# Designs tried in a protein design run: designed miniproteins, single chains, continued (4). Part 97

Each design is a single chain, and the fold is of that chain. pLDDT is the mean over its residues in the fold that is shown.

## One batch from the design tools (miniprotein)

Design m15362
Fold by ESMFold2-Fast:
Structure m15362 (fold): chain A 78 residues (1-78)
Amino acid sequence: LLEKMTEVLKNTIDFYLNSAKSVREVETAERFLTASLKKTQAVAEKLDNKDTVKAIEEALEYLKRRTKEKKEELKKEE
């Protein structure tokens, strides 16, 4: 369950970041995804759903890393 949930979240992150064509669009996607993930994490914590909390923590770290990579890629393309 945890592994499959993390995979779905990572695929969703990749979909939005790969769709971004500028640094500004990447930053907009990062803000939207971060807010969405944190809201879901807060609900999961209240429900004591530790597996969901862990999956979201991994997804947030993945989002941070992928956002940095995508911004660097787009800056090289000018």
Scores: mean pLDDT 80

Design m15363
Fold by ESMFold2-Fast:
Structure m15363 (fold): chain A 70 residues (1-70)
Amino acid sequence: SEELRQLTSKTLQMITDMLNKKPTDDEIEELTSLLNELLDRLLKASPEQQQQVYRLINTTVWTRKFVPVP
């Protein structure tokens, strides 16, 4: 649960950083690795843990203004 939360937060932080600049190939590979690990863990997670991840995504989008302002 906590490990899944931390992985989700790290992945979302990396996506947010990359949205505001042109990412390097290394950054894209790191994000791809994190996304694959997150998806693997979500497939093995309970419905409660999956909902926890969805809530974290929603919170991050609203609090960090994830979408760039035009």
Scores: mean pLDDT 73

Design m15364
Fold by ESMFold2-Fast:
Structure m15364 (fold): chain A 78 residues (1-78)
Amino acid sequence: SNTVLLQFLRPLTASEEEVLAAVRDYFATDPRLAGVRIERIEYVDRRRVRVTFASEEDAGLLPAGGVILGVPFLTLPA
């Protein structure tokens, strides 16, 4: 699947707009992700964001977890 779920370990308190901007910034600023092609980023709820990539290869470049807005997340298949 070319879609992954970012599952946050705590609820995000920021607005949907702020969360989507922070997720976009995360992909733009990590050098390991510089070549990754993103089709869409979707806010699901305060603990989950879906990211759809152009390919399964691009999705496979994601680390198993990270931190966005000070909240740790796990990368799960969607």
Scores: mean pLDDT 83

Design m15365
Fold by ESMFold2-Fast:
Structure m15365 (fold): chain A 76 residues (1-76)
Amino acid sequence: MDEARVKEIFNQFDKDGNGTLSGSEILQLMDALIKEYKLNLTDAQRQDLFTQATSDGKIDFEKLYPVLQQKVQEVA
């Protein structure tokens, strides 16, 4: 998994350039990442990824990337 590509996708949804995503933007980011990497995640695994990647209802790239990389290894 390429960190630069994940960051590019993250930045597509970070319209304000503040380094965080919230609300519906988080769901759009998750959907885009699942499609990009063709992840075969169960509903429970998607929920777990969302929960682990969010803090105070927001996602930042530094927390997202390690969690996403771990989930890719678990489902590959």
Scores: mean pLDDT 75

Design m15366
Fold by ESMFold2-Fast:
Structure m15366 (fold): chain A 55 residues (1-55)
Amino acid sequence: SEEERLKKAIEEAKKALDEGVPLTELMQRFKKEYPEELFKKISDEIIQLEADKLS
């Protein structure tokens, strides 16, 4: 389902960011792997996670 794909993408993003993968590289990867509508949801969640880390 779309919700399952979103959850998997967010968990992959968390792991990649924790491993030091640049946000820009991760975003370019996901933009190619996921449909535009799903990518927007993934992108928003990743941005929120990064904002939460800075708070």
Scores: mean pLDDT 79

Design m15367
Fold by ESMFold2-Fast:
Structure m15367 (fold): chain A 100 residues (1-100)
Amino acid sequence: SEEEKQKKGLEFAKSILEELDDVEAELEKRGIKLSPEAKELYARIKELVEKMEKSGKITIEELREMVELAVKFLELAGEEQSYIEAFRESAEIAIKEIEK
């Protein structure tokens, strides 16, 4: 149903934000601080999630935009290419399941 698609979209969006929080926490344990550019990307992702939650309307285009911002964040955070590729593949699978 459409309501189930919206719910799954929001749950997916929140899961992405949680993964980025875990990455930041791991960097902090290593004494590595996020760049201002990475912090700005995180803020934009958080704003998108808050917009989705407030409106109750999530589009596939907004989910894909959020994934692209998250990829840029992971690149700036210094994550390995293999991790970023796995992240992209998992995100595309999740989005396709929501879109059905």
Scores: mean pLDDT 85

Design m15368
Fold by ESMFold2-Fast:
Structure m15368 (fold): chain A 70 residues (1-70)
Amino acid sequence: SMEELKKLYEETLKTLDEIKEIGKKNNDSSLIKLVEQYKDLVEEAYEKGNIDLVRKLLAAAQSILDTLKE
């Protein structure tokens, strides 16, 4: 549904923002660039209604965040 797509999109952006803040704190330019690339991709996926791609991007972002938070 469109409501599910929007929820996944917003959750993905929130997760990516958390990763970006960790990148800034650690002066990790590579991590910040990765987040920017993921944000561009999730925005395109959302605009095209590609829910499967948004889900994959959310899973990838959550995996990265989990590794960083240890």
Scores: mean pLDDT 88

Design m15369
Fold by ESMFold2-Fast:
Parts: C-alpha cells; structure tokens; sequence
Structure m15369 (fold): chain A 78 residues (1-78)
C-alpha cells in the first residue's frame, strides 16, 4: 500500500539521514485519500525531518536541502 511504502521511506530517511527519502514519502502521502492516515504520515515526516536537520552540520544540510528540493521540483512537473 501507499501508506506502508511511505512509512518505509521515512524509516530509510532516519537510517541514512537522506532527506530525499522524506521527499519520496511526501509524494506518496499526498496520494493517500484517507485524510487521517495522510495527517499521521505528515506528522511523522515533520518529526523525522526535524531530527535529521538537528544532527547535520550547516554545509551538509544545505547540500541535502538542495538535493531534496530538486527532487520535489521533478515530482511537481509530473
């Protein structure tokens, strides 16, 4: 399911500290028609993003945000 796949991407983001996985999880979350499940996933995405950002140095954070933003732009062009 989209919900299970989004959760797996959130877990991968926590393990790898790669914000790209959060962007992938967000894309799947937006496709979920269940509002309650969508809200739960958005809360988890925010919590994990904050945790990852707190652990990064400024240079790594800038690089990760640029990479995640580029992927998000590609998804919006679909």
Amino acid sequence: SLYEQALKYIEEAEKTKDLVYLVKAQKLTLQIPDVEKQQELRKKLTEVAEKIIEEMDEETLEKQLKKAGELLDEFLKE
Scores: mean pLDDT 79

Design m15370
Fold by ESMFold2-Fast:
Structure m15370 (fold): chain A 80 residues (1-80)
Amino acid sequence: SELDKIIEEYKKLGVEAQELRIKAEDLNNPELIAKMDEVKEIFNKLDELISDPNATLEQIKRAVEELKKKVEEAKKLLDS
């Protein structure tokens, strides 16, 4: 199903975010740590949205896309 595919992408982003958080803390990079805090906020929002019976598939999909963008921004900061 479409929802199953979105959830699998969400799980993959979770693994990437965990790896990035570890690197951010190891480097003690305040800009990267701040970006990872933004990523955590979106994860919290997504957890609430996935648990909400009134949430639409479109809302969940948009939130996962926002999460993906923030994770990509964090990766770019790590490479800088």
Scores: mean pLDDT 84

Design m15371
Fold by ESMFold2-Fast:
Order: sequence, then structure tokens, then C-alpha cells
Structure m15371 (fold): chain A 57 residues (1-57)
Amino acid sequence: EEVEKKIEELRALIEHNEAVLAQETDPVARRVIEHDLEKLRALLKKVEETGEIPELP
């Protein structure tokens, strides 16, 4: 029903996290953000490939 909206939300969230990563100087925090970005990118790919929206992240 809202696949397109979910894709846009995920792209916006990825962009936001990339901006945070660019400003972050703490190596531990950067590693956490990088891990979250990888998960978000994998989720985006899955939504685009399957047309299925998970209710949770």
C-alpha cells in the first residue's frame, strides 16, 4: 500500500545518517552509524525487490 512512501522514508533516513557520520569524530560512534546504515541499505534493497514493508526496522 505504502511501498513508495517507505522507500522515500528509508532514503531520507539513510541520507540523514550519512550526514551524521560525516560530522562524527568518535570512532566508536562512527562504527555504530556505519552498521545502522548497512542495515538501512539492506532493508531498502529488500523493500525495492519484494514490495514488502516490514512494520518494524
Scores: mean pLDDT 77

Design m15372
Fold by ESMFold2-Fast:
Structure m15372 (fold): chain A 84 residues (1-84)
Amino acid sequence: MKPSDEERARAIAEGAVERMKKEDKLELVDQYRAVARQLNSPAVEDFDKAEELFKEDPDNPEAWEYFRRGVEELVLALLERAKE
């Protein structure tokens, strides 16, 4: 059975968080933010907040949540564009 767009977006966002734990957090935020800017996605604001919070405290749970939400919104925007 094919997962819903929301389920797929959540799974991708969780995967991005796991990748971030093993790679440079700020570089990953920049990469996702660049794609979000090209799509005119509101996810840009979530990534901006995640970057600010990670620069202050890399273990801040709010920063992780903003990044996860940003990736989820970005994936949902990509899935909607695929339907057009």
Scores: mean pLDDT 76

Design m15373
Fold by ESMFold2-Fast:
Structure m15373 (fold): chain A 62 residues (1-62)
Amino acid sequence: MKEKAVELHGRVLEAYVTDPEAAKKAAIELGKFISEEKYNEIKKMTPDEAVELVTEIVQELL
């Protein structure tokens, strides 16, 4: 779980530099991997909010 979450978060950060909407899509994918609850929460967020939340989730897993 931890390794895959870190990998997916890396993709979110890479996308966020050039395309915030692509970063949100990657964050939604990470949310699905964590739980249905996080998926539903993230898909309603702005790209900035989604990136912030998934960063917090991954930091808690470390």
Scores: mean pLDDT 79

Design m15374
Fold by ESMFold2-Fast:
Structure m15374 (fold): chain A 71 residues (1-71)
Amino acid sequence: MVDELLQQGDEEVQRILDRTLEERGKLLRDAVLSSSDEERQRLIDEGDRVLEEGRREAERRRAETRRLAEA
């Protein structure tokens, strides 16, 4: 039971991180294609926010999985 919960949580975290990195990658590509420093910086900042949001979601999932495993 506990092992299955940890495995499911780990796989979901991996999916969240993979999607987050893919989304950031798209923003970085747009930044490279941008000819303005302002637009480039905005896209980089947006990518950083995507990473932070993804990490927060992953951490929330990890915390929930651990709570269930401890209960």
Scores: mean pLDDT 80

Design m15375
Fold by ESMFold2-Fast:
Structure m15375 (fold): chain A 100 residues (1-100)
Amino acid sequence: LLEQILQTLETVSAILEELLAQGQYTTAVQVAKELLDGLEYLLRTKGSELPEEALELLQRLADELRQLFDDLEAGKISEKEFAERALELVRETIEGLREL
């Protein structure tokens, strides 16, 4: 399970990096939304199969992505700033998971 999650996050990271490079910020927001929805579903249905440290990292990613969506909806950040911060959060989570 953890290896599959890591591979998914690495794929999403690569997609977000490419979309940012192309200025496709609206599409990057949509990709991050699909990641958040999938992550919340995973934590709800398979959270018990994950080590506690992995659960904490993934829950933090979900919480911080949700905060980015709230900030975007409130007009506090642009779609570009959202996409840049979402990519950073995914990368940080990948690094944390690799250390487990």
Scores: mean pLDDT 87

Design m15376
Fold by ESMFold2-Fast:
Structure m15376 (fold): chain A 80 residues (1-80)
Amino acid sequence: SEEEDRGAAVGGLAGVISALEAGTKEQGIEAGRKAAEYLEKLGKPIGAEAAREGVKIVEKAKTKEEAIEALEKKIEEIAK
């Protein structure tokens, strides 16, 4: 369902945040790419697109902290 797909998007982005907190920006980007590929394979296009947008957020951020804040905001927008 679309609601399940939105839940998957939130989970994927939360995984990127966890990777950023534990590691590097590059690891956050890799986590986001893996989440997008996994969600696409599961037939979750909303989740896959959110994960791709999350990768772009991390790539554009100057710091991990900026990336985490932007990803948290993205999660709030999706969860509405």
Scores: mean pLDDT 85

Design m15377
Fold by ESMFold2-Fast:
Structure m15377 (fold): chain A 95 residues (1-95)
Amino acid sequence: SPLIERLVAAMRDPAGIDRAEFLRLVSELTGLSEEEIIARLEAWIEEHKDSPVMAEDAQEVADWLAGKRRLSGRTLANVLMYLGLGLVEIEYVIS
């Protein structure tokens, strides 16, 4: 899938991914609205913002949703896993 190939490329891109491109790609892949995707990410941020292990990743996602930065490939992989776009689906493009 060209959509999955672009997400895999973004995970390996040191420039990361912007909010608009991510929302478009994930909406097309999942059939979820951009608003539903944002709501799920906001719920994930609230769940993890006070976690000693995950607080930095939650802050990165919050800043990215606010348009302050691009999302790193590592945090993108974690976000995709949370949204049910796990590595097994990405591996079908690589394998």
Scores: mean pLDDT 78

Design m15378
Fold by ESMFold2-Fast:
Structure m15378 (fold): chain A 60 residues (1-60)
Amino acid sequence: DKAAEYRAQIAADPTNAQAWADLGEALYEENSPEALSWYHKALKLDPANKRALDIAAKLS
């Protein structure tokens, strides 16, 4: 379960924008309604993060 792996990474380092972006992507692929919340968190931590911007583009 990729989402569980990314949640574990966030628990270890909640400032890791890449882990938040990866969680958002995994949940987006699973059609989870939480995906939007996770990508907002990633962009809040690092607004220039390419992964978070890619997720935002997919959700648009």
Scores: mean pLDDT 74

Design m15379
Fold by ESMFold2-Fast:
Structure m15379 (fold): chain A 93 residues (1-93)
Amino acid sequence: MDADEALAAARAAFARLRAATTPAEVEAAAQELAIYAMQLAALGRTDEALAALDEAAAYLERRAAASTDPELAAALRASVELLRAVRAAIEAL
C-alpha cells in the first residue's frame, strides 16, 4: 500500500466511523482508522496520520457526550482511548 492509498483508506474508515450506528460498527471503523494511521506514519506521513487520529478522536468525544445510549457512548469513549494510544505510539517513534 502506498501513502496515498493509506490516506484514502484512513479517510474511508473515518467516513464509516461517522456512519456507524452500533458499538460493533464504531469499534471496527476505529480499528481500521488506527491501522491506516500507523501505515501512514510508517510511510513517513506522520503529520497526516496524527491529524487524522486527532480529528477522529475529537469527533468521537463530541458524539459520546451527545449520546443517550450508554453502550454506544462507552464504545465511542473506548475508541477515543484507542486512537489516543495509537497517536502516543506514533509520537514515540
Scores: mean pLDDT 88

Design m15380
Fold by ESMFold2-Fast:
Structure m15380 (fold): chain A 87 residues (1-87)
Amino acid sequence: TSVDEMIKGLENLKKHIEEEFKGTEEAKEAIKLIDELIKALKVSIDEAEKKLREMREWAKTVKNREIRTYLLLAIREVEEAIREMKE
């Protein structure tokens, strides 16, 4: 998976969260963190890995089960893609 494909997946997730959970504080924070991860991916893999660690810790505390599940799955997919790119 390319960085561009990871970014596209994250942009699609951002849109889904915005549409399904519009106006919730957890959705707002999730969208902000997804945007920060997209920016980090455009800078470097090292910056992306730092942001992924931050996002994972926050995602575990999310009360909305669906937002939590979407975030943890997206984090795992990006982490796996980064591992594959390094090998």
Scores: mean pLDDT 85

Design m15381
Fold by ESMFold2-Fast:
Structure m15381 (fold): chain A 63 residues (1-63)
Amino acid sequence: REELRELARELGKGKPLSEEELEKMVEDSIEVAEGVGKVLKLDEEGVKRLAKMFLEAELKYYK
């Protein structure tokens, strides 16, 4: 979780995003990754990788 928060802050630098909005993006990415991971029977590392992928995609396409 903390690694995802740090990633969000790093990718969010220079964007007009509040700390609360970044935290929401992190939580949303974790929730989706946990749901997918449960269906696919992924371990904690697999879920963490999915959460990072979702977070990176969301922040890259944020305008």
Scores: mean pLDDT 75

Design m15382
Fold by ESMFold2-Fast:
Structure m15382 (fold): chain A 70 residues (1-70)
Amino acid sequence: VAEEVEKLMEEAAKAAKAGGVEGYEKAAELVRKATDLTVSAVSPEEAKLAREQGERLVEALREKGEAAAA
């Protein structure tokens, strides 16, 4: 599970670096998948933090995607 999360986050970082609407949308999707896997594998306290971090990162990526679309 940890290895899968690491791979998803690496792919998300690559997609975000590529930029553009598609890059940021793909990065947001990968962050959501990584967050879901993390939440299923950790304690309730760690799961809460992972959800909060994931939601913030997804929102930031959505804002970058909207800016790239303009």
Scores: mean pLDDT 79

Design m15383
Fold by ESMFold2-Fast:
Structure m15383 (fold): chain A 90 residues (1-90)
Amino acid sequence: KVEEILREAKEKIREIVSDEEVAEGLIAALEAGVEALRRHPERREEIIKQLEEELKKAREELEKETDEKEKEALEGAIVAAEALIRIGEL
């Protein structure tokens, strides 16, 4: 289940984010987030709450962003945060 969510998220990030370096950076952050959740299960509720706040901020920034590349980066970050929340809830 975790592998499936991670695979789908990586695929979506690469599809959305045209800048390969930015896409790989977001994927690396996603993988680091999965490892953090695995290493600190006692902090899952705290981490999920923080991710939900970051997700809300990213969505608000996306609404007012006019730069195409920055929009892609924000959309990729949203995909990564949503995947981490789903994994944390398992």
Scores: mean pLDDT 84

Design m15384
Fold by ESMFold2-Fast:
Structure m15384 (fold): chain A 94 residues (1-94)
Amino acid sequence: TSKVEKIKKLLKEIAKLILEELNNSEIALELKEDIENTLKEMETQTPETAGYRAKFTAKVIKEFVKKHIKNEEMKEKILKLADEVIKLADELIK
């Protein structure tokens, strides 16, 4: 499976975990929409451009999680997934 496909799977998992943890709150739904827009854009982008887009979204996710997720175990889990997105994105970029 391609690095782009792996990033897409990680972003989908992150969105699912955030929605579950925040009980489909308005702020969680807004982040889900941002993630879905990122996924849609990545389908038509080059791997390098998709890498930049995914990295930006992962950084937004990290800041969101630090601010809005109170459960430390869930916070750590999502941050690790976001860090994996950043690592894979950096490999696509160069």
Scores: mean pLDDT 88

Design m15385
Fold by ESMFold2-Fast:
Structure m15385 (fold): chain A 83 residues (1-83)
Amino acid sequence: DEIEERARAEGLSEREMASRYTAGKLLAVAATIEVKLKRWEEAARNAREARRLGLSLDEIREIAEKAGLSEEEIEFLLEAAEE
């Protein structure tokens, strides 16, 4: 599990892992809202932070698809998250 590997690398407890993962999901949701508001810089920053907190690119894509983003908007977030 990507989250477990990351947590082991940082010496995090299971509770700290869950907290980081929840924060990552919230930031990914915030990034989708920011894309809809055309706040591209803020969207890119939040997508990168979500990835840093342990969200996979596939999870970010799923969140963006559920939010109703276009394929171009989804690709923008995924490219930003890879940075």
Scores: mean pLDDT 78

Design m15386
Fold by ESMFold2-Fast:
Structure m15386 (fold): chain A 93 residues (1-93)
Amino acid sequence: MEEEKEKLKKEIEEVEKKIKEIKEGEWDTLSPAERAALELAAELVALAKELLKDEKTSVEEIEEAMKRLHAERQLALTSDPARRAEIEALLAA
């Protein structure tokens, strides 16, 4: 558990650094969709970092929380009623 958390923490820190580099170097050249994807990635990183502060939170719980946030953001971007219902059902479970 602790070894898996340390590995995840390093992976999250590396992703955060890459996001910052893209924002500082390439933000103005990105499409609206690419900017939205980068903002989602930044939100997922922030959530993982907050959850990693709690010693009682498992890697599996962090992964589940990130999956839920990703699904919530996908729901916000989806206009298809059938697809929205599928995502809402997943979030309710």
Scores: mean pLDDT 74

Design m15387
Fold by ESMFold2-Fast:
Structure m15387 (fold): chain A 90 residues (1-90)
Amino acid sequence: SAEEAMEKIKKILEETIKEMRKKLEEAKRSDREEAWKLLKEIEGMIYETSKKIIEIGREAGIVEEAIKMMEEMLEPIVPELLELGERVRA
């Protein structure tokens, strides 16, 4: 059902965000080169998770709702990702 699909998506996002937060904390303690590698790992996790969520949403007929949940749940981490991106690109 759509409700079951949304719950599954939420759990996947919660797990991904937890791992992203862990890598962001590691990046804060790392040199620029290691921080850049960690940023690329985070970007890879976002890509892979997004692909899986879109697939679940498509199968359940809730792609728009799936994308919205992903955007809403990832929004709080975006400022920290931007700050890390500026630090490694400087």
Scores: mean pLDDT 87

Design m15388
Fold by ESMFold2-Fast:
Structure m15388 (fold): chain A 85 residues (1-85)
Amino acid sequence: SFNEEVVEILDEIEKNMIELMKKAGVDEKTIEDIKKLIEEVKEIIRNNNLSSDEVRELMEKLGELLEKLLAGEITLEEAIEELRK
């Protein structure tokens, strides 16, 4: 399904992004928080039959939250709350 394909692509993006973050010297806690946020997004996609528009909105939100986590501007808990709005 479309949602299954999105999860597979997101898994591949996650693996490459984590590799890049490790090489860039991003701290272990930030990497773990990012992994947890991406897993929350995968769960939302897996547990729902999202439309293309809903997937786009979710991906845009994920991008914003990832930037804030990397910058230390938001906690994982705040990011998950924001994601579920």
Scores: mean pLDDT 84

Design m15389
Fold by ESMFold2-Fast:
Structure m15389 (fold): chain A 71 residues (1-71)
Amino acid sequence: IDLEKLIEAVEDLGKMLGKDKRLTVTDFATILLIMGYPLSLVNELLELLSKHFDPNEKITPQEMLDYLKSL
């Protein structure tokens, strides 16, 4: 999956929830699936984010964007 598509998905989360909304990576993944994003994109995002963020850590869409844009 293209990194640009992962960035777009996280930007959509920020638009819907607010860029400062604090949830776990798994909670954001669930919301993306509810929004109609394909499982393949959500799984790739989870794999990338799990390399940097703890699964029990609450993070923001802005923190995810900053990380993805650093790649």
Scores: mean pLDDT 85

Design m15390
Fold by ESMFold2-Fast:
Structure m15390 (fold): chain A 121 residues (1-121)
Amino acid sequence: SEVEELKNIVRKAAEKAGLSDEEINDFVNDVVDAFEYNKKEYGMSFDTYLQALKKAYNAKAIFFSTDNNVTAPYKVVLAGNTLLITPLNEEFGTHVLAAGFSSLDEAAEFAEKLRKLDFTV
């Protein structure tokens, strides 16, 4: 299945980046959940989502909000060649790479892990 292929690709990239088994399992779950969300809400294909993950490699990661009253949950989205950490209720970028983070720090940790992963090998 596409989900099993995605899990294998993400696991291999995370193992090469030196993540622990527990970090790999959590990261794989976050990525799979985001893929299913994009597929359901936007009709996003597997290939489109995988290309978004590939573009995240070495991307800049920044916090972005248009609201002065920022509240959880947070998400990580791809906007061009930049990873944006944004409130879930704000619409930016083209692809949601992970969502549902209860804190800004959790979302930032995910973005930092993601930008270190090379999915092209």
Scores: mean pLDDT 81

Design m15391
Fold by ESMFold2-Fast:
Structure m15391 (fold): chain A 83 residues (1-83)
Amino acid sequence: MVEELIEKFRKANNSTEELDKKKLEEELEKALELLKEGRKFPVPEEAAKILKETFGVDAPVVTDLSPSQKEWAVLVAKAIAAK
């Protein structure tokens, strides 16, 4: 589930003082596969642009996300793009 993916990134970021790089990399790879398989999740316009330009994946733009959800969606998109 996409919500669980975002929550896993949040937990991985906060669960340890030293972030487990291999675990974060696996989560990013999973998210990328999910997007490429056509499983879309609501993201703010900013995140959608990053995903589209970097990977050519079309993510639906939604404005009814909470501020924290928007921040995480943008963070995930930027992290994936940086890979």
Scores: mean pLDDT 56

Design m15392
Fold by ESMFold2-Fast:
Structure m15392 (fold): chain A 76 residues (1-76)
Amino acid sequence: MEARKEVDKILEEARERAFQAPLEEVPDILGEAGRKVAEIMRKVSDEEARELADYAFSKMGEIGREVRERAAQAAA
């Protein structure tokens, strides 16, 4: 599925950027990724959009947790 591959690419780029960025920039990076996913969702069916939203929400949550864990380790 083309939309799913585009979402995966967006999330991979967001993860890479988030791990390279200061914590204060991470919300903006994830917000940008969320906006790009929303643009893809507008181009697909409502059913496909729901599936993409659930998938992207799960993956963005994982990225947020990983970045926070890394920051906690660096701050210790």
Scores: mean pLDDT 79

Design m15393
Fold by ESMFold2-Fast:
Structure m15393 (fold): chain A 59 residues (1-59)
Amino acid sequence: DAAARAAASGEGGGAAGGAAGLRKDVQTNHDAMVAAREAGNHGGAAAAGAGYRSALQLQ
C-alpha cells in the first residue's frame, strides 16, 4: 500500500530519514520517565524507561 508506506516514511517510523523522529521519541520517553520518578509513579517510570531503551536501540 503506497499510502501506508508514505505515511510510515513521513512519520519517520521505518525510514532511514527517521532520525529526528527517533530523537524526539528518546527525549519524550526520557522526560516521561524522569517526571514519573519525581511523582513517585514507579510503574510509569518503568514503562517510560522501557520505551526509552527501545527508542535508543532503534537509533
Scores: mean pLDDT 62

Design m15394
Fold by ESMFold2-Fast:
Order: C-alpha cells, then sequence, then structure tokens
Structure m15394 (fold): chain A 100 residues (1-100)
C-alpha cells in the first residue's frame, strides 16, 4: 500500500539525516578529545544505523509483499535504534561542550 511505502521512505530519510548528523558529531568528538569509550559507542551506533538503512531500503524494494506485522516490527526496531543513537549523541555533545 502507499502508506507502507510512505512510512518506509520517512524512516529512510530519518536515518540518512541521523547518520549525517552523527558523522559531523564524530569528527567534532575526535577534535575535542572525547574519551575513546564514547567514540567507540558513536562508531558502533553509526554502523547499526547503516545496517538498518540497508534493511529499510531492501524493505522498500519489496514493500508490496510486507505484512502489517512486519512493518510494525521494522518501526519498533527503528525507534529502538533511534533512541539508542540519540542517547549516545547527547552524551558526546555534553562532553564536547565541557571540552570547549
Amino acid sequence: SSEKKEELQKMIKGLENLIKELDRLIEEAKRYGVPEEVLKELEEVRKKLEEMLKQLKDALSNYENLTDEEIEKIKKEYLELENRALAVMLRARRLIDEAR
């Protein structure tokens, strides 16, 4: 349905924007000497966002064959990963601000 396609497209755009923001944050974190443990967490979540982006693009190519339950599962996984990314990014931003 058009609704499934639109939801997948919105999640894809959200992930692309989040990855772009995370890339800028990682560069800034390296410049301000953020602890290696936090830098590793940023790089790990970036990898997970890229994996999810690939999964969403694959889902979009086959959206007509996806069940409502499969879409809801994807949405749940997206929200859990977004929350994880936002949490580690917030921690990194605070450390950068303290180092300024």
Scores: mean pLDDT 88

Design m15395
Fold by ESMFold2-Fast:
Structure m15395 (fold): chain A 89 residues (1-89)
Amino acid sequence: MSEMEEAAAYYRRHAALYEEAARRSKDPRAAALLGEIARLERELAEIAAAAKSVEEFEERARELAERLAALEEELKAVNPELFAELLKA
């Protein structure tokens, strides 16, 4: 499997994990953040699947990766325990 195929599989797996966490969350703020993170991870999976190289992926994904990092920091601030739990998966 190529690095881009591995990246696409990783983002698809994590998107599904965050989508499930969003559905189960009783905190509407955490649910909204989890859903938005899942959406960005699905977009990153599509970009990775279409990219011919790591360099192409990094260039096309730059804005989405920055937004994902910002949302992960927001989730960590809102619910640090849930964030740590999701990182273990």
Scores: mean pLDDT 82

Design m15396
Fold by ESMFold2-Fast:
Structure m15396 (fold): chain A 80 residues (1-80)
Amino acid sequence: SELVERARRLLEEGVEKLKKGKAILASGETDREKILEAIGLVLDGIGNLYEAYLLAKKAGDEELVDEVIAAGEEVGVNLA
């Protein structure tokens, strides 16, 4: 399913972006440009995870829905 393939890509991208952004913000980074980049990564990652969740639900893939929810919880995003 194209929906499942898209949901999986967004899940992977969203988790990577959130982990990277959160790591920068937690590191004590003082460079303004880097802080803004990190905030952008966090926001983009949240959006990717939410889109992955909606696409997985639309596809009726309950295992993928659960996987997206669990991955979201690991990075501090509540999807359901």
Scores: mean pLDDT 88

